# Designed miniproteins, single chains, continued (4): the designs that were tried, part 94

Each design is a single chain, and the fold is of that chain. pLDDT is the mean over its residues in the fold that is shown.

## One batch from the design tools (miniprotein)

Design m15253
Fold by ESMFold2-Fast:
Structure m15253 (fold): chain A 88 residues (1-88)
Amino acid sequence: IAEKLRELAEELRERAKKEKDPEAKKALRETSDALQFLADRGASAEDVRRLADTLRGQSDQYEKQGKTEAAKALREAAKRLEELAREA
């Protein structure tokens, strides 16, 4: 789990560098930092599922505010976290 979380964190950090939308860029950076923190702590599958749930909630808030790019970025990250938690 930890190695996969580190890989995803690095991927999201690279995506943030290329991202044109400021809100999506910030969301990707913050998510990458959270994933790195979980990997360093030796997170459980339950910790990963809880983060995925948090990201879905944040995505819904961005959608309501018309920040569609940020909402999409968080929704995609949440799906990948749910997949990682299922594989653990």
Scores: mean pLDDT 80

Design m15254
Fold by ESMFold2-Fast:
Structure m15254 (fold): chain A 70 residues (1-70)
Amino acid sequence: SEIEELIERILEAKTREELVRYAQELSELAGKQPEHILLGASAGMLVIALFMGMPLEEAKKRFREIYEKF
């Protein structure tokens, strides 16, 4: 699915710019689906955290922890 592909791309992102792009796409797509609304919101919050200076590896770790619960 598109959501699964975006999750994989986020986890494999090598740059902040790539992670931000995929997280924004996931936030928009998942946020429109009731069963994924929390996943979408979490991806959006991750984008904000990255802009506020969260390191790439920490961002990927936090995202993995979030998606494993949904």
Scores: mean pLDDT 79

Design m15255
Fold by ESMFold2-Fast:
Structure m15255 (fold): chain A 108 residues (1-108)
Amino acid sequence: SFEENLKKLEEEFDQIVERAAKHDPALAEALRTLKEHFLQLAKEAYSVIKNEEQKEELLTIMEKTVKDVRAVVDEYERTGDRAAALAALQRIGTKTLIEFNLLIEKAK
């Protein structure tokens, strides 16, 4: 179900935040903000989708966003480059907002 997928992705996002928090509290805070926006957008998109194709597209956007966020933290753990990590999270946030809004508009 959407609720089960959302919960699983939220738990995965929380693990990524906790991992970042062990090394960089500021990066963890940026991740928490991104998580809040992600969850709000996912719930909004779900409220307007009308068919299984749109539901599959929503799940794809959600899974890709969490995967991209994980990749940023993986790279940060390798490099220690906070500025690069924060810039990457900002790009992910912008892209995710655009992709969710396109799905919402298409679903109307």
Scores: mean pLDDT 88

Design m15256
Fold by ESMFold2-Fast:
Structure m15256 (fold): chain A 82 residues (1-82)
Amino acid sequence: AEAEALEYARRAAEALAAGDFEAAERYAAKAEELIAKLPTRAAQVRVAAEAQILLLEAAGEHELAAAWRARLPERLAAFEAA
């Protein structure tokens, strides 16, 4: 489930980088649907963040993507500790 959601997020990122906005939207919607079906809130947050990082990198927002990646472990630890 997590791997499948990330695979669709990757396809959305590839389509976005290629300028195929229709395909990017379809793949992003599918990734979001799969993320919503993940069994824990922590898994949903982790996979959604990884999907967002892929989309930011495809959009050329490399610095912002690196910032998201750096903050992810802290965010997940705080959430799992609650």
Scores: mean pLDDT 76

Design m15257
Fold by ESMFold2-Fast:
Structure m15257 (fold): chain A 113 residues (1-113)
Amino acid sequence: MAKVTTSGGGTVPEGGSVRLTAKTDTKEAGVAGVSRIRPDGSRVGLGAAGGGVAPELQGRVLGSSDSENGEVYVELRDLRPEDTGTYYVSVVGIDEEGRLVGGTGQGTEVTVV
């Protein structure tokens, strides 16, 4: 399992953007997924890097990675009040033997006003 530390979030105006940053100890890191947890504990999948995203979310989730520094960035764009919640970034990467490893960072709160 990869060690993943998530940062970013905070209070964002409607129509604004927020960047969630995940740092990991793996190499060739990429975003595996982004999800939001509702107050009842249920999970809403937001996809990753604009691929495999629900039609209403298409183009609002952008992923990037810097494999040399073990950093992964996810930008949430065109935010709406209903996007308020706790977000989790899941990361995949490769170990020294070329095997897939992954992990999920701690929750990051985003409030849209």
Scores: mean pLDDT 68

Design m15258
Fold by ESMFold2-Fast:
Structure m15258 (fold): chain A 81 residues (1-81)
Amino acid sequence: MPVLSKEEMELALAIQRQEMEKLMAQLPPEERARYDAEFQRLEAEYRRAIEAGDQEAAWAVFRRMAELMDRAEELVRELAE
């Protein structure tokens, strides 16, 4: 696991949020609402881990965010078919 500063971890979250916003813009309203709610929960967990200084917990949540984004991206691809 890479050792990052709080600032670097916050930057990583900002980048993930930006990419997730792009994916959510391509989803139908109902699916977008579900993915946004789930992402907001993960953002809250990530920020709590950062505040606690728990880098391992922060990276675990970050991986869950990536998994959520992968699912959203799959749905976007299915809707394009």
Scores: mean pLDDT 82

Design m15259
Fold by ESMFold2-Fast:
Structure m15259 (fold): chain A 80 residues (1-80)
Amino acid sequence: EELLEIAVEYFEAMRKARDAKPDGTPEQQELLRKAAEAHRKFLEYLSKLPDEKAVEIVRALTTSPSIEELKQRLEEILKK
């Protein structure tokens, strides 16, 4: 599902960007660019959903301890 791909990509991109050192390398700049793109897509997708589902998705993203648990929670939210 599109939301699962977008949310997981955003979550992973943010983690990779935070772990990348030293600052200012081409590799770090590429990771930051991908994180910004994933963030933009995520916000665009959220804007198309009912507020109730958007809140649940944000909660899942902020409270999930792992990518696997995030995927599971998002699938449950998207189940209708």
Scores: mean pLDDT 73

Design m15260
Fold by ESMFold2-Fast:
Structure m15260 (fold): chain A 116 residues (1-116)
Amino acid sequence: MTPLERARQAIEELRRSGEKYVEALKNGDEEAAQKARDEFSRAAVRVYNAILELEKEGRKDEAIEALKEFSDIVVQTLEEVARIAEERGDKEKAERYRQAIDSVKAFSDEKIEKLK
């Protein structure tokens, strides 16, 4: 498997784990939601490691593209989770997820600039 193929597979896994996390929250299954959140976090680490492999091989354009896709998936997942929290009256939790979105965007923008 090439580094690019690994990155694509890791991104697909991240997307699926994010969807699973959102579904568990909508179903009100707190235990399933916690497990899905842990799976999503582990998938995010796998994507980041794949991006580092692309960087090490000098494949900067592909690393930038993977980082943009990573950021989009994480932001979309957190936006859906924030909406669910807000709909359930947990404004503090919703605000924490919105702050996490801002942090993810800032992190991705900084990393893209450094990759040039």
Scores: mean pLDDT 85

Design m15261
Fold by ESMFold2-Fast:
Structure m15261 (fold): chain A 93 residues (1-93)
Amino acid sequence: SLEELLEEVLEKLEKKRGVSFPDRETALRILRALLEAPSPNVSQRELAERAGVSPATVSRFLRKLGMSRKELYLEVSLEVGIKLLVEGVEKVT
């Protein structure tokens, strides 16, 4: 499922950046909102609105990862794409 894929992406981001997010629900909402955004140029306010969180929450999330909104958008989109391709290959035998 998309939710399971986003959880795996979150775990990979935590490992890659050496951080942890104790509020899993908020982190997953931000990742989902970013993935479902119409473009990588989505504003911090629009991303916060889509995730149902404050702009300050999005800012802290990005600061903790050390990433821009655009960098995170590209990373999440790539990781979800890779996981979907791998899962598709494993199921087509």
Scores: mean pLDDT 77

Design m15262
Fold by ESMFold2-Fast:
Structure m15262 (fold): chain A 80 residues (1-80)
Amino acid sequence: HMEELEKQKKEEKINRFKKALDDAVKRGYITEEEANELLKAVEEGKTPEEITDLMARFTIKELEKVNPEAAKAIEEALKE
């Protein structure tokens, strides 16, 4: 009933996230390997905090290629 509806909502969120990751890879924001790692973490039911940590690490890594100063500033801010 409501429990099944929540499970469907979770799958819908995962599919939406999957599409967003594919788009991000196409645009060069993250690599295909990084996208697959994030997808696996979400599918395995890792906590939002663990997912956020992974996203932050991958985003900083890619940002470092384009803007090293901004990447370093964000990395220092996240260390709190």
Scores: mean pLDDT 71

Design m15263
Fold by ESMFold2-Fast:
Structure m15263 (fold): chain A 116 residues (1-116)
Amino acid sequence: SAAAAEAARRAAREAAAREAREEALRRLRELIEQLRNGATPELVERLVEEIGLLVADLAAEHGAPPEVLAEVQELLEALRDDPEKLIRAGEEVARAVEEGLPLEELVERLRRIVEE
């Protein structure tokens, strides 16, 4: 039936999104561990990029205003000079994705890290 076909398409999209999220979280955690074992400009750039992409996907999924995404990007840029804070930011992003935290709460957590 048309209803069953639509349900199957929705389930397939949800499964693909879940797999993509799990892969992004794995990459994020691997970068965090690499940065913890030796910060380089290349690893900092990679971690900022991966966090930015994951947050952009979350913003799109939740229909967040462009201003919220822009604020996250500004906070991440501020963290480029502090690899220890950037690691903590990455851990908070991973937690937000795993726990389904609102993007606004993630912004508050990132702001606290920057302001320390």
Scores: mean pLDDT 81

Design m15264
Fold by ESMFold2-Fast:
Structure m15264 (fold): chain A 89 residues (1-89)
Amino acid sequence: DELEKLVEEAKRAAYAGDLEKAGELAAEISERFTLEPEEKERITRELLLAAADGLEEKYGDKELAEALRIHVELGSAEEAEKAWLEKKK
């Protein structure tokens, strides 16, 4: 399924720390597929969790990875993304 392949590619980019490419792929998914708000939220959550895995495994930033995972589980994916961007500055 093309949607699943694009989501997996975006997750790989997020894991690699290439958030620009992950964002471009997420935009392509939104343009090519009509998604319900719940599906968009799920995909964003999956991308943020992949980014957290990359932070821990590739960059050794366990604290930031754990904070991102907790925020994704307890809040909305949009709030988790905002908090992550603020901490990176």
Scores: mean pLDDT 73

Design m15265
Fold by ESMFold2-Fast:
Structure m15265 (fold): chain A 74 residues (1-74)
Amino acid sequence: EAEALAERLRRLVDAARKTAAQLSKEMQDRADEAARVGDEAIASGSLSEIARGAGVADAVYQEAAKALAEKKAA
């Protein structure tokens, strides 16, 4: 359902932004862009656009989480 995909997209965007907030401005800007793309996808009502947005948000979140883990490991 579109609502379930939209909820997953919102969660991925939130996770990416929270993780990126502990990193560089460049990573924060990327998370903010993923949020903007996600909002547009949800507004479109298109399942394919929402799924694409979720993929983008997931990729940004994974990259940010890896960078944060490496930073914490020192």
Scores: mean pLDDT 82

Design m15266
Fold by ESMFold2-Fast:
Parts: structure tokens; C-alpha cells; sequence
Structure m15266 (fold): chain A 94 residues (1-94)
């Protein structure tokens, strides 16, 4: 779902104070230098957070935005590339 992905990236870019083009570059960089272990960690963190937010009554779109933001923050705190959170988001909404 390209239109949904575009809307989610626009909202995330506003929250992070960056451009959509910067998020797209981070996705491309994560895909080029793909580390399956980091990807699987990011996917697990996002799936767990999405599930929790949906159980709390969040909308699907809001759950995706908040989970992606939180996962990117957790990865950054661990010294891991934030782009893996955005890559996982892209794969979920395809």
C-alpha cells in the first residue's frame, strides 16, 4: 500500500523533524547494508508494540506511527541504524 506508506512516512518525518527524503535514504541504506539480525530485532519490537497499542484501542495507522517512532528510538539508543524501523514499516504495509 504505497499511499498508506507515504502518509505514514510524512507523519513520522514531521514527528522526527526531518524530511521524507531523509527517511527514504535511511530505508535504502538499511536495505543495501542489510543485517538480518538487526532487521528481525526491529520487526519483533514493532510487532510487539503494534499489538499493545491495538489492544489499548489505538487505530491501526496511529499504532504503526507510534510503534515505528518507538522502535527507531530503541535502535538509536543501542547504537543500531534507525533505518531498520522504517524498513520494517515498509514491509508491514506492502
Amino acid sequence: DEELLKRLLEDLAKMLGVSVEELERLIEEAERNFDEEVYEEARRLMEETIKELLELGSSEENALIVATYATAGKLAAQGKPRGYAFLVLREIVK
Scores: mean pLDDT 89

Design m15267
Fold by ESMFold2-Fast:
Structure m15267 (fold): chain A 92 residues (1-92)
Amino acid sequence: MKGDTNIPTPLSGGMKYLANGALAQGGEVLENVFEGITVVVAPEGDTYAAVAIRRDPVSGREVILASVLGMPSPEEAVREVVEKAKKKLEEL
């Protein structure tokens, strides 16, 4: 329910709600990191987790392309998840 009321923003619906949770934990939301991919990064103890989300330009639907966890820094988390997303995007 809450997810559906949390638009308009770079992420819609439930993705925006999850991004707000990440921000509350000291994370970040990075829009258009690569080819329209949005990355949500959040601290996870002494490491970082990130999720790469692609928004379909026609439907506006978000698709999770990749995720990483246990990364030593937010920059490494973003880099690794973007590389994985690029590989997945080649198959989509």
Scores: mean pLDDT 69

Design m15268
Fold by ESMFold2-Fast:
Structure m15268 (fold): chain A 84 residues (1-84)
Amino acid sequence: SEEVRRLLAEIDRVQRELLEAYKAGDFEKVKEAIRRLMDLVERLLETHPEDQALRDYAVALLEWIRAHFPEFQEEADRLLERVR
């Protein structure tokens, strides 16, 4: 759907912003980008809750956040509970 394409494009953009902020050492922007990623993932899950490919993609993204940003682990775990 158009909404899914839009959300995936936004996730791509925010991931690029996150990497640039991380390279610059701007950890407040890193945290902002991660919060936006979490919101976009939640919206994906709400839009197509039964789409296995989108669920797998969301799980992979949340696991990546858990692995690299311990301060977001609890939030990522809560979203993962919704897709497992």
Scores: mean pLDDT 81

Design m15269
Fold by ESMFold2-Fast:
Structure m15269 (fold): chain A 90 residues (1-90)
Amino acid sequence: AIAPNTKAAIKEFIEFLEENPYLMAYTLIPQLETKAVGDPAFVKFLVTAEALATGKYPPLPREFRDLQLPEVPKAKSLKEMIERLRELFL
């Protein structure tokens, strides 16, 4: 189960992506590298969003390598990506 505060953060980030789709690839990798995201559920969300955008999962920080990641094909559109993210995490 995902904590209510984490679900709220995921929802806010999805709304940000709807407004700023071009930032997907550039935003996710720096956050993972700096360990700014300490929540495993939120890390799972971010790497799944990257996989939906690019077709492959980015490398996970060592502390999150055991996360169960969903199998996701590359999304055909931003709308499909957002709908899939809502289905998986909200």
Scores: mean pLDDT 68

Design m15270
Fold by ESMFold2-Fast:
Structure m15270 (fold): chain A 100 residues (1-100)
Amino acid sequence: SAQDERLLATLLAILEGERARLEEAVRAGDVEAAFRAMENMLVALSMIASLTEDPELEALLNEGIALLQEWRARGGADFAGIARRFLAVTDRALELARRL
């Protein structure tokens, strides 16, 4: 529907904005800002996956959740490495969602 198309566009814009915030947080070494950006990105990605019902987007959401759980389990150790892997997942999700 037109409402679903507008919602998807809004969620993609949110995901792109939080992605930029994650890149900035990694450059600044801001562990707390990076974690908040990843949490916000997972919320947006979960809504996109639910709205699109795309199994590849659901798989990417599960990869993102696993990365955030790895961060929690490691107490933020190697946050830059985990954040870079999270950015790669997000880039794949954005590319896929933009083609729908």
Scores: mean pLDDT 87

Design m15271
Fold by ESMFold2-Fast:
Structure m15271 (fold): chain A 85 residues (1-85)
Amino acid sequence: SEIEKILEEMEEILEEMRKLLAKAQEGKATKDDLLRAIGLVLRAIGLYLDAEKLTKEAGDEESLEKIRKIYEEIIRVFHEFLKVA
């Protein structure tokens, strides 16, 4: 389903964001890593908005809640990345 694809893409974004955070914590983050992290957040915002529309049309509040939690974790990891990068 489209919702399952969004969940998979959001999980991939979270994994990439965690890798960027780990690199920043090692003092190895570059300007390109910062730009990459910003790009991942922008993609996550787009996916969340698409998911909100699709789940509201379907009445699927459970899937929206799962996507919201992954989205919030992406933002949390990004915030931690900004503190150390």
Scores: mean pLDDT 87

Design m15272
Fold by ESMFold2-Fast:
Structure m15272 (fold): chain A 73 residues (1-73)
Amino acid sequence: IKLSENLTLEKTEDGGIVTVTSRKEDVRSPTGLAHIAYGVFKSLGYEVTLEEAEDGSTVARAKISLEEAEELL
């Protein structure tokens, strides 16, 4: 499910995946939205990955619990 232009939530068998995307313009800053999200989720103890998309955008993906995913949906 798309929650905003930069935020999506996908439900999985074991929970959910929150995806936060920084556009190409935003990625020029070390504190882009995806980098901020990565730091926040990691500090809260979530499994988080940070990767670059083919278009130069930066994407942070955090795995959340099934309960959390259902609450957000």
Scores: mean pLDDT 69

Design m15273
Fold by ESMFold2-Fast:
Structure m15273 (fold): chain A 90 residues (1-90)
Amino acid sequence: SSSLLDEIYSEAVEYFRTQFADLPEELEIFLKSLTKRQLAALYLREVKGKSIKDTAEILGVSQSTVSNHLSVARKKYYDLVVKQLKKIVL
């Protein structure tokens, strides 16, 4: 469970560093603002397309815990996505 979380977290960090390379300061704030489980839950759901149930099973937590992690992580992620879109359009 713990080693799998660290593997997923590492994959998530690499993905987001590549995806938001054009926003290095905002990306570092985003990554530092989330726990390992919050970032892992976001990555599994929004990037890998895993269901809440599958994400809960992978992370070894309840579905309600995943929903709580996603509530925090999604708000910050969507803010980062909006900033990236504004930079591309400008």
Scores: mean pLDDT 87

Design m15274
Fold by ESMFold2-Fast:
Structure m15274 (fold): chain A 88 residues (1-88)
Amino acid sequence: SLDELLERFRKEAATASPDELVEMIRKLLEEVLKMNLTPEELRRFAAGVAEIVEEWLRANPDLPEEQRQRVLDAVSEFLRALQEKIEA
């Protein structure tokens, strides 16, 4: 279920390196894009992922700019892809 995917992501993200987090976000996008989800479910999932990534960034304030930017780019691409699917 989406809630199980989100809880798994939350747990795995808590100890993830920047590169591991980027790969997790990309893998979540691939999984979610294969699911037949309502616009409401897509919005709820997008909000949950954004919140988890924000928490991770707050927990890692001293990240090198390049690593921070890669995480921000990954979550931005994730959110953009879900928004495009909602609008379709």
Scores: mean pLDDT 86

Design m15275
Fold by ESMFold2-Fast:
Structure m15275 (fold): chain A 62 residues (1-62)
Amino acid sequence: SSQRQQLVQEAQRLVDQATDLTRQQVKAYREGDDDKALEYGKQMRKINEQYRELLQQLRELG
C-alpha cells in the first residue's frame, strides 16, 4: 500500500539519521567532548523510539 511505502521511506530516513549521529558521537568521544557525545546519545535514543513506533505501524499493516 501507499501507506507502507511512506512508512518504509520514513524508516530509511531514521536509519540514516541514526548512522550520522553515531559517527558524530564517536568523533566527539575521540575529541574528548564527553558532554557532546552524551547529547548525540540522547538524540539517538529519541530516533530509536520513533523507529520502534514506526516498525509497530508496519507490523499492523501486515
Scores: mean pLDDT 88

Design m15276
Fold by ESMFold2-Fast:
Structure m15276 (fold): chain A 83 residues (1-83)
Amino acid sequence: STPSEEEIAKMSLDQVIELEADELIKQLKSKEKAKTRLQAIAEGIYEGKFSDEDVQKWLSVAGVYKVKLKEIAQALRNVADKL
């Protein structure tokens, strides 16, 4: 889940993505499945799949952090690669 603006203000972009990765691991009970999902979201951003709900969520996060879409896609891939 996307944290509140108050929670985001206390966290870096990487920390927010790591928190989402931890939640995906808990929900999917698999680091490999969480990694695959984060990679799929990053690729969806790159390919302009803006109708995808997960992609839309991370576009909102990019707006909060005032980062370019390619930068958030790269940050998602970097966190996935650490799993």
Scores: mean pLDDT 75

Design m15277
Fold by ESMFold2-Fast:
Structure m15277 (fold): chain A 89 residues (1-89)
Amino acid sequence: MDSAELLLEDPEKARKLALEEFEKIAEKMEPEELREELERLRRILATVPEVEERLKEEAKKLGKEEAYELVPHVVELYEEMIRLLEEKL
């Protein structure tokens, strides 16, 4: 199944699978890599409110309202990834 298609049909399952794969990658990371990834994810999460408003506006103009409904699921995934990295440091 296409990853985007799975995200639309079952965002919780898609998030769980993405988190599992991320966990496997994080297990192989050195502490420096974990810190860099944590900083990167925090920066992305900090921009979400601004990006969310823009995506919502664009999706409404293009009749693609379903696209912005995915933003909360992406935020939850990033928050879970951040927690995982903090736990390993």
Scores: mean pLDDT 72

Design m15278
Fold by ESMFold2-Fast:
Parts: C-alpha cells; sequence; structure tokens
Structure m15278 (fold): chain A 89 residues (1-89)
C-alpha cells in the first residue's frame, strides 16, 4: 500500500465531496468521491477510517482507505492509503 496525506472538501450545495492528496511516492490523487459526504457525516468521522471510491478527472476509479484526522467546517485533513499494484501489461 502507498500512503499519503490530503484534504476532503464537502460541497453540499453541489452534492460533491472532493479529495486532493499527495502520496508518499509523489503521486497526486485528486478526484470526487463516488458517494458524496455531508458536512455532518464528515464531523462524525473524526478519528475514524473509511473506505471510499474516488473518481479521478480521467474517469479512473481508485479505492482509497481514508482516516479523517481533523475537520474545520466543510474541510477535513485526511491520511490516505491506496492499494496500487503495477498493471501486468
Amino acid sequence: MVRGRGKLVVVEELGLTLLSAVLDDGTVLAGVLAKPLTAEELKSLVGKTIEVDVVAPSGVVVRVRLTVTSVDGNVADVEVEVSREAAAA
């Protein structure tokens, strides 16, 4: 697994939750959660780990393990873990 750190931003008026993270290998992971969160759900997740699907701008879906470390309004600091295997092709 590759680890990283980033932010979640909840945009409730648009029904979007945005992730932006930098992985320890230098990879930037940015996208929209396939299932958006509300600000209330985000607050309840402080100190908890969840698994989410992130839709990148390319349309690639990445399964991400998120730990919410802190929340300030609609923005959360997160630690991320991504299972990344090299494509066999």
Scores: mean pLDDT 78

Design m15279
Fold by ESMFold2-Fast:
Structure m15279 (fold): chain A 70 residues (1-70)
Amino acid sequence: RSVRVTFVRGQGRETVERVMRELGISPEARVELTDLATGVTVVGTLEDALTGLLIRTGAPETLELEVTAV
């Protein structure tokens, strides 16, 4: 099951909480997180994957993401 979400700088916590609720997953669950603009994919917990993706993309103002529960 996958969810598409817009990340906005400063609203990361709200976005993470909403995605976890939509997918029915815990903070420890493994996800595949994809930046829809670049196709860059990171696997890990949602928080770790998001942090890794922000580092790889240079922390833009907005990021269009697809989150898939593994």
Scores: mean pLDDT 79

Design m15280
Fold by ESMFold2-Fast:
Formats: structure tokens, C-alpha cells, sequence
Structure m15280 (fold): chain A 65 residues (1-65)
């Protein structure tokens, strides 16, 4: 449905922003906090590792969660 699609896009956007923070944060502490936030949101360690290695974009990881 259109409403379900809108919610999916909003969640995907939020997770993608956390993923961008995990890759590009200025401090190691902020990076670790963002990685933990992805884990708490249900993103697997495998997907997080692939994102950090540059194999997956933050948007791809967000879409998979």
C-alpha cells in the first residue's frame, strides 16, 4: 500500500543516515555508536562489515533491514 511504502522509505532513510555516520563520522566514538545503532535496528554484522569494506552502500544496507 501507499502508506506502507511511505513508512518503508522513512525507515530506509533513517537507517541510511546512520550508515553514513558509521562510515564517515569524524570521531571513532561516534562511528562505534552508529555501528551499535545499526545492530540495535536489526542490521546483521555481515551487512555492517560489507558496508564498512565498501562492498555495500549505506542505502543498500538500509533497504536490506
Amino acid sequence: SAAALAQQVARETALALIGISARNSKSPADRETSIQSLRDAGVSDELIEKMLAGELSPVEVARSA
Scores: mean pLDDT 83

Design m15281
Fold by ESMFold2-Fast:
Parts: sequence; C-alpha cells; structure tokens
Structure m15281 (fold): chain A 129 residues (1-129)
Amino acid sequence: SMAASLTQQAYDLLNGAALNLTGAGDLAHAALLSTDSDAKHYLSNAAGSVDQAAGLLELAAKYLEQAGPQYQPLVQRAQELAERAKELAERLRKADKSEIPELLREVEELARETGELADEVKAEYDRLS
C-alpha cells in the first residue's frame, strides 16, 4: 500500500539520521582527544553530519505526514528531533574544547531518541505488511 511504502521510506530515512548522529558522536569524541586546532576541524565535520541528520529527519516527517493523519504524533517527534539537531549543529560549530563533553552527551542522546523513533516507525510498517 502507499502507507506501507511511505512508512518504509520514513524508517530508512530515520535509520540514516541515527547513523549520521552516531558518526557525529565519533567526530566529537575525536575532537575531545585532539589538539585545539584539530578539534575545530572535527567539530565542523560533526556539525555537518548533524545537519545531514536534521534534513533526513525533516524528510522522514514529510513521508509520515503523507502516510496518514494517524502518524501525526510521529511527525511531531521527527520535527522536534530535526529542530534539536539544527540547534546542536550550530552549537558544535561555535564550541570551545571545554564544551565538547556536554555536546557529545547531547549528540549521543539525540542518536538514541532518533533510533527509538525509527524502531516505532518500523513497527508501524510491519503492521501494514
């Protein structure tokens, strides 16, 4: 069905977002262990990965909205996670090395919550199949 195809696409996008956020966490951790000059490069790359995750989250929300009005709670969660990702990417770009431990924790939490949303969307896809 159209709803099954749209929820499957949303799941793939959310899984992609979670992978980008996990990669951003690895880059933020590398920044923590590096010199100050190298830390700026890793943080910039981490911010880029978080921005990519935000775009994937926004696209997933669009597919869920098209899948039907019953998915509005999942749409809202995806949109909220996308906004948090955009704010986090900006903070990563401006961060001093001393801020990295807090930002790393926030990236890891956002990755976990995005993965949980992906699992819930997969459960909906599995019910439609």
Scores: mean pLDDT 92

Design m15282
Fold by ESMFold2-Fast:
Structure m15282 (fold): chain A 78 residues (1-78)
Amino acid sequence: SEADRLYAEALALIDQLRELVEQGAPLEEIFAQLGRLFAVIRQLYQATTDPAELEARLRELEARLQEVGELLRERLEE
């Protein structure tokens, strides 16, 4: 489905975001990737008709993004 494709895209974008943070990419590139990710998440929110499925997927995306956020925080702290 469209929602399934958007979910897979969001997961791929988070994996790419982690790679950018790990490789020491410029902050502008990291923020640009975050912008793309949030746009896809907004589309996923609108495309998903099952509230339970949406909640589960958003929880997984949030957990993965939190891990990347912790890596970014460590980088910004030195």
Scores: mean pLDDT 85

Design m15283
Fold by ESMFold2-Fast:
Structure m15283 (fold): chain A 90 residues (1-90)
Amino acid sequence: VVEKAIELLEETSKKLKKIADKETYDYINHKLEIAKEKLLENKDNEEAVKRILESLIDYYEELIEKYKDNPELVKVLEEFIERLKKLLEE
């Protein structure tokens, strides 16, 4: 789960770099990097990993509200929320 979550964070970062301006990208990527570090630190704690992923979904939902005037950005964020939710199911 942790490895797949980190892959999703890296993929999100890569897509955002192509479509977002530098300031927006830097803001979002900083928080994604923090999430990645937390996942790595807690990789052996299943409950902590689940809480981190749930927190990350909440963060993406906040980003959708913040950037709702940017449909391209919203679409990328919505896609990754759905993929994160699937990771939590198994």
Scores: mean pLDDT 78

Design m15284
Fold by ESMFold2-Fast:
Structure m15284 (fold): chain A 62 residues (1-62)
Amino acid sequence: GKDEIVRKAEELARELVERGEYHKVIKTKYDIPEIKGIERDQKALAEAKGLPIEEIEVDFEV
């Protein structure tokens, strides 16, 4: 469901930070406000660090 997709997106975003991959931004086919919030935060972090944004398309099967 929606909540599971959001949780998976949050987990992946955290893992990308832990791996030092701040330039990677999660992109999904889902029009979910919470995921758009994560995308916005990731873009802001990449810009703050002076890194080019790389959008990674992810399909969270739930």
Scores: mean pLDDT 80

Design m15285
Fold by ESMFold2-Fast:
Structure m15285 (fold): chain A 98 residues (1-98)
Amino acid sequence: SLEEALEELRKDGLTASLEELKEIIAEAMAKGDAVAAKSASTAEDAKKAHLVAYKTFLEKLKEKGALSETEKKLLELYKESEEAFIEALAALQREAQA
């Protein structure tokens, strides 16, 4: 579940606080949204926006600590479905805000 993914972020030895995690998720999604807003709404444009959000999220998490299990799970979600990954990222953001 997405709650399990969030729990694993803490267990992976990330030193990021919940507030820092909220910031990282928000920045990643904002960059994806900015890419989407600049393009005519096509499937290809959505894919580019998702890829930007994904890369930004991973880059920010790596800055805060070593990622192993959580990074691998998120990468597998992205490979299976970009939509599933974006849904997971949005759910993590909601959990971080709760």
Scores: mean pLDDT 56

